# Designs tried in a protein design run: designed miniproteins, single chains, continued (3). Part 55

Each design is a single chain, and the fold is of that chain. pLDDT is the mean over its residues in the fold that is shown.

## One batch from the design tools (miniprotein)

Design m9818
Fold by ESMFold2-Fast:
Structure m9818 (fold): chain A 56 residues (1-56)
Amino acid sequence: KGKEILEEAAKLKKEGKTPEEIAEEIAKKYGEEIAEIVKDALKTATAEQLLEAAKM
């Protein structure tokens, strides 16, 4: 299930959305707790790094 979340976050980051905007979209689909984790990851990782994590 984490794979889909990381792929969605990577897609939104490639579109130029901010970590805050991405976290809001993730919260709508997966909940606030998951959005907080994704927001933290987005501050330190590129879209490519998120996609690689999703493949593992």
Scores: mean pLDDT 74

Design m9819
Fold by ESMFold2-Fast:
Structure m9819 (fold): chain A 60 residues (1-60)
Amino acid sequence: GPLVAVAVADYTGRSGSELSFKKGDRLLILERLSDRLWLAQSLATGETGLVPAEYLEVVE
């Protein structure tokens, strides 16, 4: 199934390409572009964007 991660801290995106999220938000991981940068969709808002992988913990 699709990979799901949970945010371990709040993050505010610094550009229109980055996703903002809050601690405890669940994100669907669409693609892992690098070890540090993933493409994700927020399950809370439905928005997609780039996320720093270090703010996320994979749960499935």
Scores: mean pLDDT 85

Design m9820
Fold by ESMFold2-Fast:
Structure m9820 (fold): chain A 91 residues (1-91)
Amino acid sequence: NEQDEDGYTELHRAARRGDVERVRELLEQGADVNAQDKVWGYTPLHLAARAGHVEVVRLLLEHGADPEAKDKFGLTPLDLARILGHEEILK
């Protein structure tokens, strides 16, 4: 749950990698599902959606991730999925 100098949590890193098991472990340990990094304003959901990690996106949403959270460019996780062509996230 600790943020590094850029506001990046271990949950951000696991979500970006598509590490479903690590995401689940961190959420069970009370990781802040809606933490934003200080550089881009990304939540873990932004990173999972940007990378096309459908299973991580579903897991984060099930644990209360805000699909309307905006990064520093005004983009939601769903906007990033659309821009990058990850249609499997766009159910």
Scores: mean pLDDT 82

Design m9821
Fold by ESMFold2-Fast:
Structure m9821 (fold): chain A 65 residues (1-65)
Amino acid sequence: NPLFREGDLLVAVEDYEARSPEELSLRKGELVRVLEVLDDEWLLVRSLATGREGIVPARYLERAE
């Protein structure tokens, strides 16, 4: 994903429901930290609210800062 980098603080722009155990469910407005950019479509992130980690489609996220 050319728009995001490791360490970026992002916010979920809509709810995302995890489809596998490796994915992270998000609620709209949830803040996440980018841990790794896997490809153009997927990010490994950590939720600031829960401390949980998982893979999320980048299209569900926008910069929070």
Scores: mean pLDDT 84

Design m9822
Fold by ESMFold2-Fast:
Structure m9822 (fold): chain A 60 residues (1-60)
Amino acid sequence: GPTIWVALYDYAATTPEEISIKKGDKLEVLERVDGPWWKVQVLSTGKTGLVPAVALKKVA
């Protein structure tokens, strides 16, 4: 199945390109667009955008 990532902590978006995530959210990584930033989709909401890569952990 697809590789699943989990949010390690809450993150609040500060720009329009970013999305907010909550600790424990399940995500799919779509693209590494800039070293510290990854484009993701939150599985529960379908929202896509940039989040800090350090906020994520690979689960599956």
Scores: mean pLDDT 82

Design m9823
Fold by ESMFold2-Fast:
Structure m9823 (fold): chain A 60 residues (1-60)
Amino acid sequence: MIGEYVALKDVPETGPWNLALKKGERVKVLKEVNEDLWLVESLETGKKGYVGKSVLKQIK
């Protein structure tokens, strides 16, 4: 389900395709690419990138 999520922990930038996040940063899920990988947009920075779904918790 596309919705609003929050980062459960800090996520470092590990490559050009992934999105770095801080714990508590809110993101909008744009696409579920596979079981582990989601395309998201940070609601605080406006940047888009891929993150592991396990670091996110749905809030809306």
Scores: mean pLDDT 78

Design m9824
Fold by ESMFold2-Fast:
Structure m9824 (fold): chain A 60 residues (1-60)
Amino acid sequence: SEELGKKLLEAARNGDLEEVKKLLEEGADPTYKDEHGLTPYELAAMGGYEEIAKILKEAL
């Protein structure tokens, strides 16, 4: 769970759409926050990854 959450933050930060989808299917927590209190959704939105941000927002 914690490991999947960290991977989801990294995938969202990197704009890796396929990894985001895979991690969510594996049960990654989309509410998991980084050291600044940012969720995967916020990281994807800040990076301009619109499709990833939409998927993550729908998972919240």
Scores: mean pLDDT 86

Design m9825
Fold by ESMFold2-Fast:
Structure m9825 (fold): chain A 69 residues (1-69)
Amino acid sequence: SEELIDRAAEAAANGDYDTAAELAVQAMKESGLPVDEVISRLARRAREAGATDLQIAKAANKVLEKAPD
């Protein structure tokens, strides 16, 4: 699941928010982590990968849209 978050962060940094969200939701399902924790980890890794705050926000919004209740 950490690999999925790393891949999601790279996708977010590259402007691919749909792929970032899909990978992040898969990480949630595999790890059992809550959505806010996955978004927090994604945001940290994306920032390390050079993502802007806007790119992180767009990816986080897509994760929230796709996340199960």
Scores: mean pLDDT 84

Design m9826
Fold by ESMFold2-Fast:
Structure m9826 (fold): chain A 66 residues (1-66)
Amino acid sequence: SKLKELLEEGKKVIDTALSHVDLSDEGLERLIKSLVDTFKDRYPELTDEQLKELAEELRKYALELK
């Protein structure tokens, strides 16, 4: 599944970011938005619903790491 691949890619980016910096809630939201915007640009066939699901799963993952 493309969504599963993108979720795993996003999780790796979050892991890397959190290992180097203590992100504020605002910083985390900017990171997630940047990732989702990048996925939308690379895969314009993704629906708004799928992009929202990716953002929610990435946010949940990041909060579990904090």
Scores: mean pLDDT 82

Design m9827
Fold by ESMFold2-Fast:
Structure m9827 (fold): chain A 70 residues (1-70)
Amino acid sequence: SELEKLFKEFDVDGDGKISLNELKNYLRSKGLNPSIEEIKEAADVDGDGYIDFEEFKLLLSKPEYSFLLD
């Protein structure tokens, strides 16, 4: 799927997680300017500074981020 391909582009070490900074930079490249706090709220991050694939899917399922899949 396109989501799995996108996630793997960020998951450079293959551990199944991406950093909040990597996600923030991606969102900025798409014309968004979210704070780390906004990303945490959107992805329900556990506070370790990383998100897994399930949290990544949850983030992109939200209406405000659905255009990123277009």
Scores: mean pLDDT 71

Design m9828
Fold by ESMFold2-Fast:
Structure m9828 (fold): chain A 92 residues (1-92)
Amino acid sequence: SPLIQAVSRGDLEEARRLLEQGADVNVVMDELGRTPLHLAAGRGDLEMVKLLLEHGADVNARDVFGRTPLDIAKRMGHEEVAKLLLEHGAEE
């Protein structure tokens, strides 16, 4: 998916363009069941997390291990991303 590639590179402008053209913000990107929001949270990419949430990303999406974007942000030490996810309805 072009959206997955943009998110993996941190290409905020390309990600925005693709989402405005109807790209699925909740696309499953791999066999681990990860979404773009899982990837952005793991990268600590605060602006990408904001963009994905604005476009309806499922804040509580679970990968095959039951991990949410919040779980990943906390494990990686991305405190600002974790705070933003909680403000958008992430469950603890």
Scores: mean pLDDT 88

Design m9829
Fold by ESMFold2-Fast:
Structure m9829 (fold): chain A 79 residues (1-79)
Amino acid sequence: GELELEAEILLGLALIYYGVSKITGDISLLEKALELAKEALELAKEALKEEPSEEAKRLIEEAEENIKRLEEEIKKLKA
């Protein structure tokens, strides 16, 4: 539905911010990517709550994986 589409778009935007951060070295863009991935997770969870679907479950898994990766990378850069 619309919630799954919005979550997918936010995950795509997070990937763009991540890519730009790797070019510029700007940690604030990684933090923005993390924020977008967290927003996508909340939308995917809401989608699953409204209508349980394999697509919503997959989006939750993808968002959680992206959040873990981004958090780890931010920690390494701040250390």
Scores: mean pLDDT 86

Design m9830
Fold by ESMFold2-Fast:
Structure m9830 (fold): chain A 93 residues (1-93)
Amino acid sequence: MLTEEQIKRLKEVFSLFDKDGNGYITKEELKEVLEKLGYNPSDEEVDAIIKEVDRDGNGKIDFEEFIALLRLLGYNPFDKEDLDELIQKLKSS
Protein backbone atom coordinates (compact mmCIF):
# COMPACT_ATOMS: atom_id res chain seq x y z
CA MET A 1 0.00 0.00 0.00
CA LEU A 2 1.18 3.53 -0.76
CA THR A 3 1.67 5.55 2.44
CA GLU A 4 0.85 9.28 2.63
CA GLU A 5 4.63 9.95 2.76
CA GLN A 6 5.23 7.89 -0.43
CA ILE A 7 2.42 9.78 -2.24
CA LYS A 8 3.80 13.18 -1.12
CA ARG A 9 7.31 12.20 -2.29
CA LEU A 10 6.02 10.98 -5.66
CA LYS A 11 4.11 14.27 -6.10
CA GLU A 12 7.31 16.22 -5.30
CA VAL A 13 9.22 14.26 -7.99
CA PHE A 14 6.31 14.68 -10.44
CA SER A 15 6.42 18.48 -9.87
CA LEU A 16 10.14 18.49 -10.83
CA PHE A 17 9.15 16.95 -14.20
CA ASP A 18 5.92 19.01 -14.61
CA LYS A 19 7.53 22.46 -14.71
CA ASP A 20 4.39 24.35 -15.84
CA GLY A 21 2.17 22.70 -13.17
CA ASN A 22 -0.54 21.59 -15.61
CA GLY A 23 -0.74 18.02 -14.20
CA TYR A 24 0.95 16.45 -17.25
CA ILE A 25 4.54 15.87 -18.38
CA THR A 26 4.99 16.91 -22.01
CA LYS A 27 7.56 15.54 -24.49
CA GLU A 28 9.62 18.76 -24.12
CA GLU A 29 9.59 18.58 -20.28
CA LEU A 30 10.58 14.88 -20.38
CA LYS A 31 13.47 15.63 -22.78
CA GLU A 32 14.75 18.44 -20.49
CA VAL A 33 14.61 16.16 -17.41
CA LEU A 34 16.44 13.33 -19.23
CA GLU A 35 19.15 15.82 -20.28
CA LYS A 36 19.52 16.95 -16.63
CA LEU A 37 19.89 13.28 -15.61
CA GLY A 38 22.87 12.98 -18.02
CA TYR A 39 21.08 11.40 -21.00
CA ASN A 40 21.20 12.77 -24.55
CA PRO A 41 17.91 11.32 -25.89
CA SER A 42 16.93 11.68 -29.53
CA ASP A 43 13.37 12.79 -30.36
CA GLU A 44 12.69 9.18 -31.46
CA GLU A 45 13.87 7.82 -28.07
CA VAL A 46 11.64 10.32 -26.18
CA ASP A 47 8.67 9.33 -28.40
CA ALA A 48 9.36 5.63 -27.65
CA ILE A 49 9.39 6.32 -23.88
CA ILE A 50 6.07 8.21 -24.10
CA LYS A 51 4.46 5.44 -26.21
CA GLU A 52 5.53 2.82 -23.63
CA VAL A 53 3.91 4.64 -20.64
CA ASP A 54 1.11 6.72 -22.29
CA ARG A 55 -1.92 4.46 -21.93
CA ASP A 56 -4.39 7.22 -22.90
CA GLY A 57 -2.60 7.98 -26.21
CA ASN A 58 -2.73 11.74 -25.61
CA GLY A 59 1.06 12.27 -25.98
CA LYS A 60 1.34 13.42 -22.34
CA ILE A 61 2.21 11.62 -19.09
CA ASP A 62 -0.21 11.92 -16.15
CA PHE A 63 0.59 10.99 -12.51
CA GLU A 64 -0.36 7.28 -12.89
CA GLU A 65 1.68 6.94 -16.12
CA PHE A 66 4.55 8.77 -14.35
CA ILE A 67 4.90 5.83 -11.91
CA ALA A 68 5.47 3.54 -14.95
CA LEU A 69 7.96 6.13 -16.33
CA LEU A 70 10.04 6.01 -13.12
CA ARG A 71 10.25 2.20 -13.37
CA LEU A 72 11.26 2.47 -17.05
CA LEU A 73 14.07 4.89 -16.09
CA GLY A 74 15.34 2.33 -13.53
CA TYR A 75 13.96 3.94 -10.34
CA ASN A 76 11.76 2.24 -7.76
CA PRO A 77 8.81 4.67 -7.27
CA PHE A 78 8.25 3.26 -3.74
CA ASP A 79 11.89 3.47 -2.58
CA LYS A 80 12.70 6.71 -0.72
CA GLU A 81 16.44 6.43 -1.49
CA ASP A 82 15.79 6.08 -5.26
CA LEU A 83 13.47 9.10 -5.21
CA ASP A 84 15.95 11.13 -3.10
CA GLU A 85 18.74 10.36 -5.63
CA LEU A 86 16.48 11.47 -8.51
CA ILE A 87 15.52 14.70 -6.70
CA GLN A 88 19.20 15.46 -5.95
CA LYS A 89 20.21 14.92 -9.60
CA LEU A 90 17.39 17.16 -10.89
CA LYS A 91 18.08 19.98 -8.38
CA SER A 92 21.92 19.88 -8.68
CA SER A 93 22.10 19.74 -12.50
Scores: mean pLDDT 77

Design m9831
Fold by ESMFold2-Fast:
Structure m9831 (fold): chain A 114 residues (1-114)
Amino acid sequence: LEEAREYLRKGDYDKAIELFEEEIKKDPNNAEAYQLLGRAYLGKGKYDEAIKWYEKAIEIDPNNAEAYLNLGRAYFAKGEYDKAIEYYQKAIDIDPNNLAARFLLLEALRKKLE
């Protein structure tokens, strides 16, 4: 798990994906592994794949504010600002002190005004 996170930090998304897939095979209910797999796909610009894995993480752990934050990031990257706003708001509802979610919500609202 830590090795996979190290590859993710270095931007080696293909190796990170491989290792997170191995982790999921060992523990199919590891919501964190699905969330990190989604982040690796987001890093590769594969937004639909990222959304799929964030949705799986939320299915396993519906109170994971970070998964909602990242789902919002993926929709923002696709230019779907209304969806991004919806998921950033959900992240804030779960964790009201999440400053990243609040900042990203404001940026998505600003994009709608452009």
Scores: mean pLDDT 85

Design m9832
Fold by ESMFold2-Fast:
Structure m9832 (fold): chain A 62 residues (1-62)
Amino acid sequence: FRVGDLVVAVHDFEAGSPEELSLRKGEVLEILDVFPDGWVLARSLTTGRVGWVPQMLLERLE
């Protein structure tokens, strides 16, 4: 992934901390930052909320 990519959540995710973003399957997000530990900082286009999510739950929109 790269900053500015549009991605879709492929699975539901429940945030375990205030810094994490809860996701619903099919939610579209914009990538704001990429971490080498397999996490990204993303903004939900549905809710406007920003938080950390696991990369493995996301697929890039073409």
Scores: mean pLDDT 80

Design m9833
Fold by ESMFold2-Fast:
Structure m9833 (fold): chain A 65 residues (1-65)
Amino acid sequence: AKKLREEGLEYRKKGKYEEAIKKFEEARKILEKELGPTHKEVLDTEIELGILLLEMAVERVVNGE
């Protein structure tokens, strides 16, 4: 799960938001299965996903989309 989040951060640094989102979604699913949906690590991963989605939306707006 941590490795998937690290891969997600690397894709984010490259501006590959779609790939970053997929990696964080994979990490969240693993953490939900192992720790339950209300665990802090799951919630932290969901927050990261929310930030990525917002960053992608902002990039689209500033590029005139």
Scores: mean pLDDT 76

Design m9834
Fold by ESMFold2-Fast:
Structure m9834 (fold): chain A 64 residues (1-64)
Amino acid sequence: TLEAEFAKFDKDGDGVITEEELREVLEAQGQQPDVAGIIKLWDKDGDGVIDFAEFVALRTAGHE
C-alpha cells in the first residue's frame, strides 16, 4: 500500500519525509537520487519536506 511505502521513508514517524530520509532509503536501494530535484518538484507546500498527500501524487503520477 502507499501507506506502507510512505512508512519506509518516514523513519521517525513524524508524518513527513525529509530530504535526508528520502536520500537514505533510495541510496540503500542502490539508487543515485536527485533528492533536491525531487523535493523541489513535489514539495507543493514549500516547507522542504514531502507530506503524505505529495507522496501519493508522486507515486501515482508515473503509473503506466
Scores: mean pLDDT 68

Design m9835
Fold by ESMFold2-Fast:
Structure m9835 (fold): chain A 76 residues (1-76)
Amino acid sequence: IPITREYIDRVLRFRRLDKDRDGVITKEELRSYLVSQGKKEPSDEELDEFIKRFDKDGDGTIDFDEFLEMENRYKP
């Protein structure tokens, strides 16, 4: 698959959210992201349900592949 501008933009967005550079987005980073996209600040329960939907690893974090799935489905 050729590297597209859209793919590069998604990589840069993920890296900006992943301030710890551990390759995953935490619940708190996800909350900040959703608020920055103009969404209402989610409760802990709403975040847990949202993460559970995309968290295939069951570790309570969102990796890059899960982040791409989230962006494609919800266009935040």
Scores: mean pLDDT 68

Design m9836
Fold by ESMFold2-Fast:
Structure m9836 (fold): chain A 65 residues (1-65)
Amino acid sequence: GDEKRKRILELIGEILRIIGEILDLEKELEKAKKAGDEEKAKELEEKIEELERRREKLMEELRSL
C-alpha cells in the first residue's frame, strides 16, 4: 500500500535537504579556505563528511525499497 510510497517520498525529501546543506557548507568552505581560516575550514569539512555519510545511508535504504 501507501506506506512504501510514503517512505520513498520521506527518504527523497531528506536526501534533497542533505544535498542542499552540503552545497551551502561547500560554499562556506570555499570562502573559509580563501580567507585562510584553517580552523573553520576543518570544522566545515568534518560537517560535510558527516552529511555525506548520512546521505549515503539514506540512498542505500532508498535503493533497497
Scores: mean pLDDT 87

Design m9837
Fold by ESMFold2-Fast:
Structure m9837 (fold): chain A 71 residues (1-71)
Amino acid sequence: ASPLAGALLNLLRQLTPENAEDFVEAVRLLIKQGADVNAKDADGRTALDIAREKGYEEVVQLLKEAGADEE
């Protein structure tokens, strides 16, 4: 629903080792701008779910600090 939440989910889906630093910065900026960190994609996955699937602990921690729910 929110463009910021959609951008957050899209960025996390595109996360790779080569662009991890840029993605961490982009995620932090989207959170600072008020992105809904608990928004779900079409598969019912949140940003936290995607970050866990990718194994990026720094992003997982940022999302949890911003109020992301695990359930």
Scores: mean pLDDT 73

Design m9838
Fold by ESMFold2-Fast:
Structure m9838 (fold): chain A 87 residues (1-87)
Amino acid sequence: TAVDRAASLTDDEKTLLLNAFAVADPSGKGTIDKAQLKAALTSIGHNLTDEQVDELISKADVDGDGTINYEEFVKIMTGTLKPEDVG
């Protein structure tokens, strides 16, 4: 769409996303599952239900393999960070 939020990320926002992904993927394999995604979201202060996490995965998982890479993770995170939810 007309606005690319990912291209406008600051170094601080990129560091936050990298740290959240590293919490979800401590082995460094480059992909995470639903439980790891929920843990990453919780680590940055988002309290999502399992149903909300399922919706995010369904929207981001273009391969249908049930795993999320870093690019898909950034897409989920930028889609979840609303102006009203800054905390």
Scores: mean pLDDT 67

Design m9839
Fold by ESMFold2-Fast:
Structure m9839 (fold): chain A 155 residues (1-155)
Amino acid sequence: DPKLLVVDENGFAPYLASLARYGQSKEDVELIREQLELGADVNGRLHEVFGGYTPLHMAAGNSVSPYAPEIVKVLLAYGADVNAVAEASPRKYTPLHMAAANPNPKLALEIVKVLLANGADVTAKDADGRTPLDLAEEVGNEEVAALLRAAQAAA
């Protein structure tokens, strides 16, 4: 019997994206890995009505779980598109935009470091022409803003 789940218990999101958004334990990280090993689409998008976000977008925006940076690393190890654009979203965010706007500054900093190490485009613009740096400055993520300025200057 397949253990692969493609939607959450509410039927609104790819199950992998739901786990990435709300994963709170080591067991949730291991469940994400199990789903990927069972053939879950690491780049599986939320329905267009919910912005077409990928699991990596959801993990990068996770502001509550200390496991969010590890979830980001697992998704990238299984071939997540580091520069995926949420084209159906009015914001058109990349995962780096989600991380830069993350209201938890410690999680934001660790996730941004992982995304940059995996080739995240620091020059990507959202629907309003904002870069990840612009979003980090807007939300007051000073350490993230400093890291993104350094990465942009090195490009």
Scores: mean pLDDT 82

Design m9840
Fold by ESMFold2-Fast:
Structure m9840 (fold): chain A 96 residues (1-96)
Amino acid sequence: DRFGTTELHVAAGRGDEERVKELLAEGADINAKDILGRTPLHVAAEMGNLEVVRLLLSFGADVNAKDDDGRTPLDLARENGHEEVVELLLAHGALE
């Protein structure tokens, strides 16, 4: 846990579905915030890691969590052009 960055943030950023599942099974905080106020879902959405986004949402990640700049996972997916992630987040209750 360096700078509030958890192993779940790292796995989400890498698109490592298996490691995400392992960490969640071990009781990792799905909504843990790093030093920028970002959750693992923010990181997965920014990177366009569609299957990790789906996984985190299925385990109850806060789809509308805001980082320290007031950005949601939806905002980061849009800013980075990850249209399939945008559609998935909207389908799971992301607010505009």
Scores: mean pLDDT 87

Design m9841
Fold by ESMFold2-Fast:
Structure m9841 (fold): chain A 95 residues (1-95)
Amino acid sequence: MKVVGKYADMSDDELFEYIESIAGDNAPEIFGEWKALDKDRSGVITFDEFLEYAQEKEGLSEEEARAEFKRMDKDGDGYIDLDEFVAYKLEELSK
């Protein structure tokens, strides 16, 4: 489900183990950022959640936050699920 992700009911330990199963030694960095972005525990990142994070933590404008969100939202559905986020972060960490 895009509005409520299939991982929404996971504990922090279960979520970390899931990310580690995909991302290995990158799991701590990815987990930390995911927790900062998925504030309401929906299991997806909405633009509103990302906008709040980007403005409060990074000082980005709405236009800048929208550009970053679109870069992470690979399927263009307006939500970033955990699998899209992990894929994006693995690409970022390879640079």
Scores: mean pLDDT 72

Design m9842
Fold by ESMFold2-Fast:
Structure m9842 (fold): chain A 97 residues (1-97)
Amino acid sequence: FRKLLLQAIALVLRAIGLLIEIDLLREKFEAGEISPEELIEEAEKLVEEAERLIEEAEELLKVAPPEIKSLIEKALELAKEALKKAKELIEEAKAKL
């Protein structure tokens, strides 16, 4: 139980971290501090990280007891939101190429 709980908490924190990184990247882009090409490269890395986090969360859900499942589901929701936002940034950057 304790190990699974700590893993679930770690997934939630990692998903929050991804969302923050995406928001910071958006702010840099809007401020003109980063080129469209550089933004695409950085956002693609965040897409890859979000995809890995989704895979890890889905794997933990297979073995999680009900008490921990809600935390893992929250991490999965946040990771999917991060994936969507990162892909949106890539499309916005491509429009400026």
Scores: mean pLDDT 87

Design m9843
Fold by ESMFold2-Fast:
Structure m9843 (fold): chain A 89 residues (1-89)
Amino acid sequence: AASRGDLEAVRARIAAGEDVNAKDENGWTWLHEAARAGNLEIVKLLLEAGADPDAKDVNGNTPIDIARKTGNEEIVELLEKAREERKAA
């Protein structure tokens, strides 16, 4: 479960103008990390802030691929719906 402090920290960084789609040296975005951690509330916040559910890391893995590997079906479903909505818009 997402902690309230983690959610507030992510929200504050978005409000400060940080790029929600910024990648680290491994191509890892905040959405990849939230999917790995199983933080459903942070995943929702990042998607609402414009996070790309199709962002690929250096191995070609998307946040959906990470969520599938961790077995978090709720996050997989949420990310798949976000991908379909963005492709339809």
Scores: mean pLDDT 79

Design m9844
Fold by ESMFold2-Fast:
Structure m9844 (fold): chain A 128 residues (1-128)
Amino acid sequence: PDEQLSPLDRELLRAAREGDVERVRELLAQGADVNARDPVTGETPLHLAARAGHLEVVELLLEAGADVNAKINPSTSPFTAGMTPLHLAAIAGHKEVVELLLKAGADPEAKDAFGLTPADLAKRNGFL
């Protein structure tokens, strides 16, 4: 049923979070949904890789057609609601991931549910 995360999509979310480049490549080749969402956090593989600073995984996900401007659904997380991968990379201080996401078409003016841009979050947390 569509409400249950498939084993393939679950493994993609895990591999993206862990920075397992080769496993991400294998899972995408097997037809894993590049835009799968964690049912608890609402994060996509791109959100997880960007937050963790896994540059090579971010690159693979973008090449596979990941939505660079995917927003975390307000119904799954009120504190990260509306955040894009760029918000998460910026808040975590992952400069190379920020540059790659911007080059891939990430919107630097994207606002989360609180009206904050990626730059606003980076400045607020003191991690630039």
Scores: mean pLDDT 83

Design m9845
Fold by ESMFold2-Fast:
Structure m9845 (fold): chain A 95 residues (1-95)
Amino acid sequence: DEPNKEVLKELGLKDVNGYAEYKWFQALDKDGDGVVTKQEIIDYLLELGLVRNREEAEAIADRFLKLLDKDGDGKITRKEWIEAMGDPLPERQFV
């Protein structure tokens, strides 16, 4: 699926290719059962060259945490990430 404009605006990634941003979500949680941390988001953004510097990566990671981190512990579960993105997997429940 193509990323919608609302999701892109919430992420604050207006200058990044929209399709690359969508693929980024898929790539970020490659362990499939891992917890996504702020540091993983920062490292991923920097490794792909999606941001100009670490400060920009940290700002984007903070936006993700505010949107996705329901507990405010600095970690995002795959379930929280998918729910915030509106994942269309209706049968997914503690998979």
Scores: mean pLDDT 58

Design m9846
Fold by ESMFold2-Fast:
Structure m9846 (fold): chain A 126 residues (1-126)
Amino acid sequence: DELNKKLLEAARRGDLEEVEKLLKEGADINAVDENGYTPLHLAMFAGHAEVVEYLLSKGADLTIIPKGGPKNPAGLAAEPIIRATLPEEKEGVLKAAKVVVDEGEKKNINSPLYEYAKSFILAHVE
């Protein structure tokens, strides 16, 4: 239980070494916070591409939806986070989003996180 909370915080901060340690200690890779966000969601929103890549390589579930359900992708859109990021942070989010899109396309997975990542790339690359 405490391991899952530490995993969520480590993913949000981009602490790859702590993420690896906590998963080895038995933390649930698909743990959710009070808003239904997984470590994968938090790492992607924070622009931690290496943590996103690691979590996906360990079988993190792309299809988990936050509290509020899949019919409100705006709940994943994290628009205030995107607007608050500095240019360097936005580059990190773009890199993380590309990892999510590549994995979703490779496995033919459609999810709110995949759709958010794809929309973010399209809005900021074109």
Scores: mean pLDDT 71

Design m9847
Fold by ESMFold2-Fast:
Parts: sequence; structure tokens; C-alpha cells
Structure m9847 (fold): chain A 151 residues (1-151)
Amino acid sequence: LSAGVKDAIATFEALTPVQFIPTDEPGVYRVVIPVPGTRNYGQDFRLIELPAGTVVRGIDGRPLPVSDPSHIPQPGVLGPIVVDTPEPYDVVVPTFGDYATDRFLALYELGLALGLRGSRDPAALMYPVFDPSRTELGPEDLAQLAAIYGP
């Protein structure tokens, strides 16, 4: 498991009632969103970490290496990652063996899965531009989490 992904999981577990339960499959977690009263997002999903150098299938069914420089997010608007998703509601986090990149991608993809919306604040982690210097959730991201999961 990537240290960046582990630290992203720990960040959400510290800030929300969400639980990340390791499975018998390496890099695969069951994510459980507890129902806080009327806030029923009722959606168990899996987190799947793809190790650096993992081959995924592109939209044309051809193998693509996750660590290929052509598939590393470039500075600009984050779009959906084109991967072979085996099941509905699986969250796939590619890793590149770089702590800041792995942490940014894990925070961003998990943030989306946990109901965070894209920010208009360039300092927020959910600002839809890849920038691995952003390693922490910003005030707008934290306000969104509190609105969704806060007591």
C-alpha cells in the first residue's frame, strides 16, 4: 500500500464517521458510510489501490500502464480517469510511487466518492486542477465534509 493512500484514508477517518475496512485482497478496502440520522448516503463501495506499474485497460480494451507518463495527470482540469472499472461504485486510485501525487489523487478521488464537490477556490484540494503540492483538505473541503458528515 502507498503511504500517500494510507495517509489519505487516515485523514478521512479522522474527519468523518467513514470506515475503511481492509479486505483479503491487497490494496482493496470496503468503505462503509454510517447513516448519521437523516443523512443516508447508504452506499458501501470499494476502494481499489492500483500499485505503480499496474496495467489497466483503456476504453478500447488495450492494456495501459498506470505508471506510464502519458497517463500521469498533467496540470489542468481533472477529468474522469479512463480505467476498466470491474463493478459499480468502485473507487480506483492509481499510484505512481510519489507520496505527494499518490496522496493528492487519493484525497481527490475519495473526496468525490464521499460527496465533495469541485471547489472554485484554487487553494482547496477539490479545486479541479492537478497540483500535488496540495496535500491537505482546505477550509472549503472541510466545510463540505462537516455539512455532509458533521454531527
Scores: mean pLDDT 67

Design m9848
Fold by ESMFold2-Fast:
Structure m9848 (fold): chain A 61 residues (1-61)
Amino acid sequence: MKLAVAKEDFEDPSGDYLSFKKGDKLEILEDLGDDFVVARSLKTGKEGLVPKRYIEEVGEV
């Protein structure tokens, strides 16, 4: 799976985006282009839209 790590805390109470904390591991499910991915939190199992600027890709695992 393609893995990323959150670079900072991000909270979205609306539920349109995935909420996460710095250091949380995310599986990238879909790359939507330059600004966004669809990812799943490995901590919570929740899926949602993630702005690429808040995550660092750590490669395939």
Scores: mean pLDDT 79

Design m9849
Fold by ESMFold2-Fast:
Structure m9849 (fold): chain A 106 residues (1-106)
Amino acid sequence: SLDEQLLEAAREGDAEKVKELLAQGADVNAKDPLTGLTPLELAILFGHDEVVEVLLENGADRSLLELSRYDLAAKKNAQGLTPLEIALQNGDYELAALYEYLLSLE
């Protein structure tokens, strides 16, 4: 879906793809079904400043700027799982290593 592509583009830092997907009607406040994270939260978490700016210009919730990368990496979904725990359950060890790194910054 457009929303799933937007979440992935925000996580990867692809600002041009984020702009294209938003222009096509992707929900700027879409939530990842596994983590509950929005595109803005993913862009903040992974340090993609240009994507953060694009999302804010397109109506993303500015209150999320008050959250640290640690707060976002430690955020539990509806099942009480963090992004790290979800990545490990899915066998995505590369993504799990990135979340472990982010949790080490605080």
Scores: mean pLDDT 80

Design m9850
Fold by ESMFold2-Fast:
Structure m9850 (fold): chain A 73 residues (1-73)
Amino acid sequence: MLSEQLLQAAREGKAEEVKQLIAQGADVNAKDASGRTPLHIAMALGHMEIVNILENTPGVDMNAKDNAGNTPE
């Protein structure tokens, strides 16, 4: 599914794939099994191009909390 592909693209540092998945309607606030959004994953791994893409996407929740209560920042 697009949301699962977006989470994986964020984990793999595939910035162009992230852009394409967002354009196809992927949920930018999708959560993995740990409650982590694409922004959580990109910030944790230092994928700054993906962070920039996500932060400039309308509707992104920059303060989403994972299952441990952590925000992406």
Scores: mean pLDDT 83

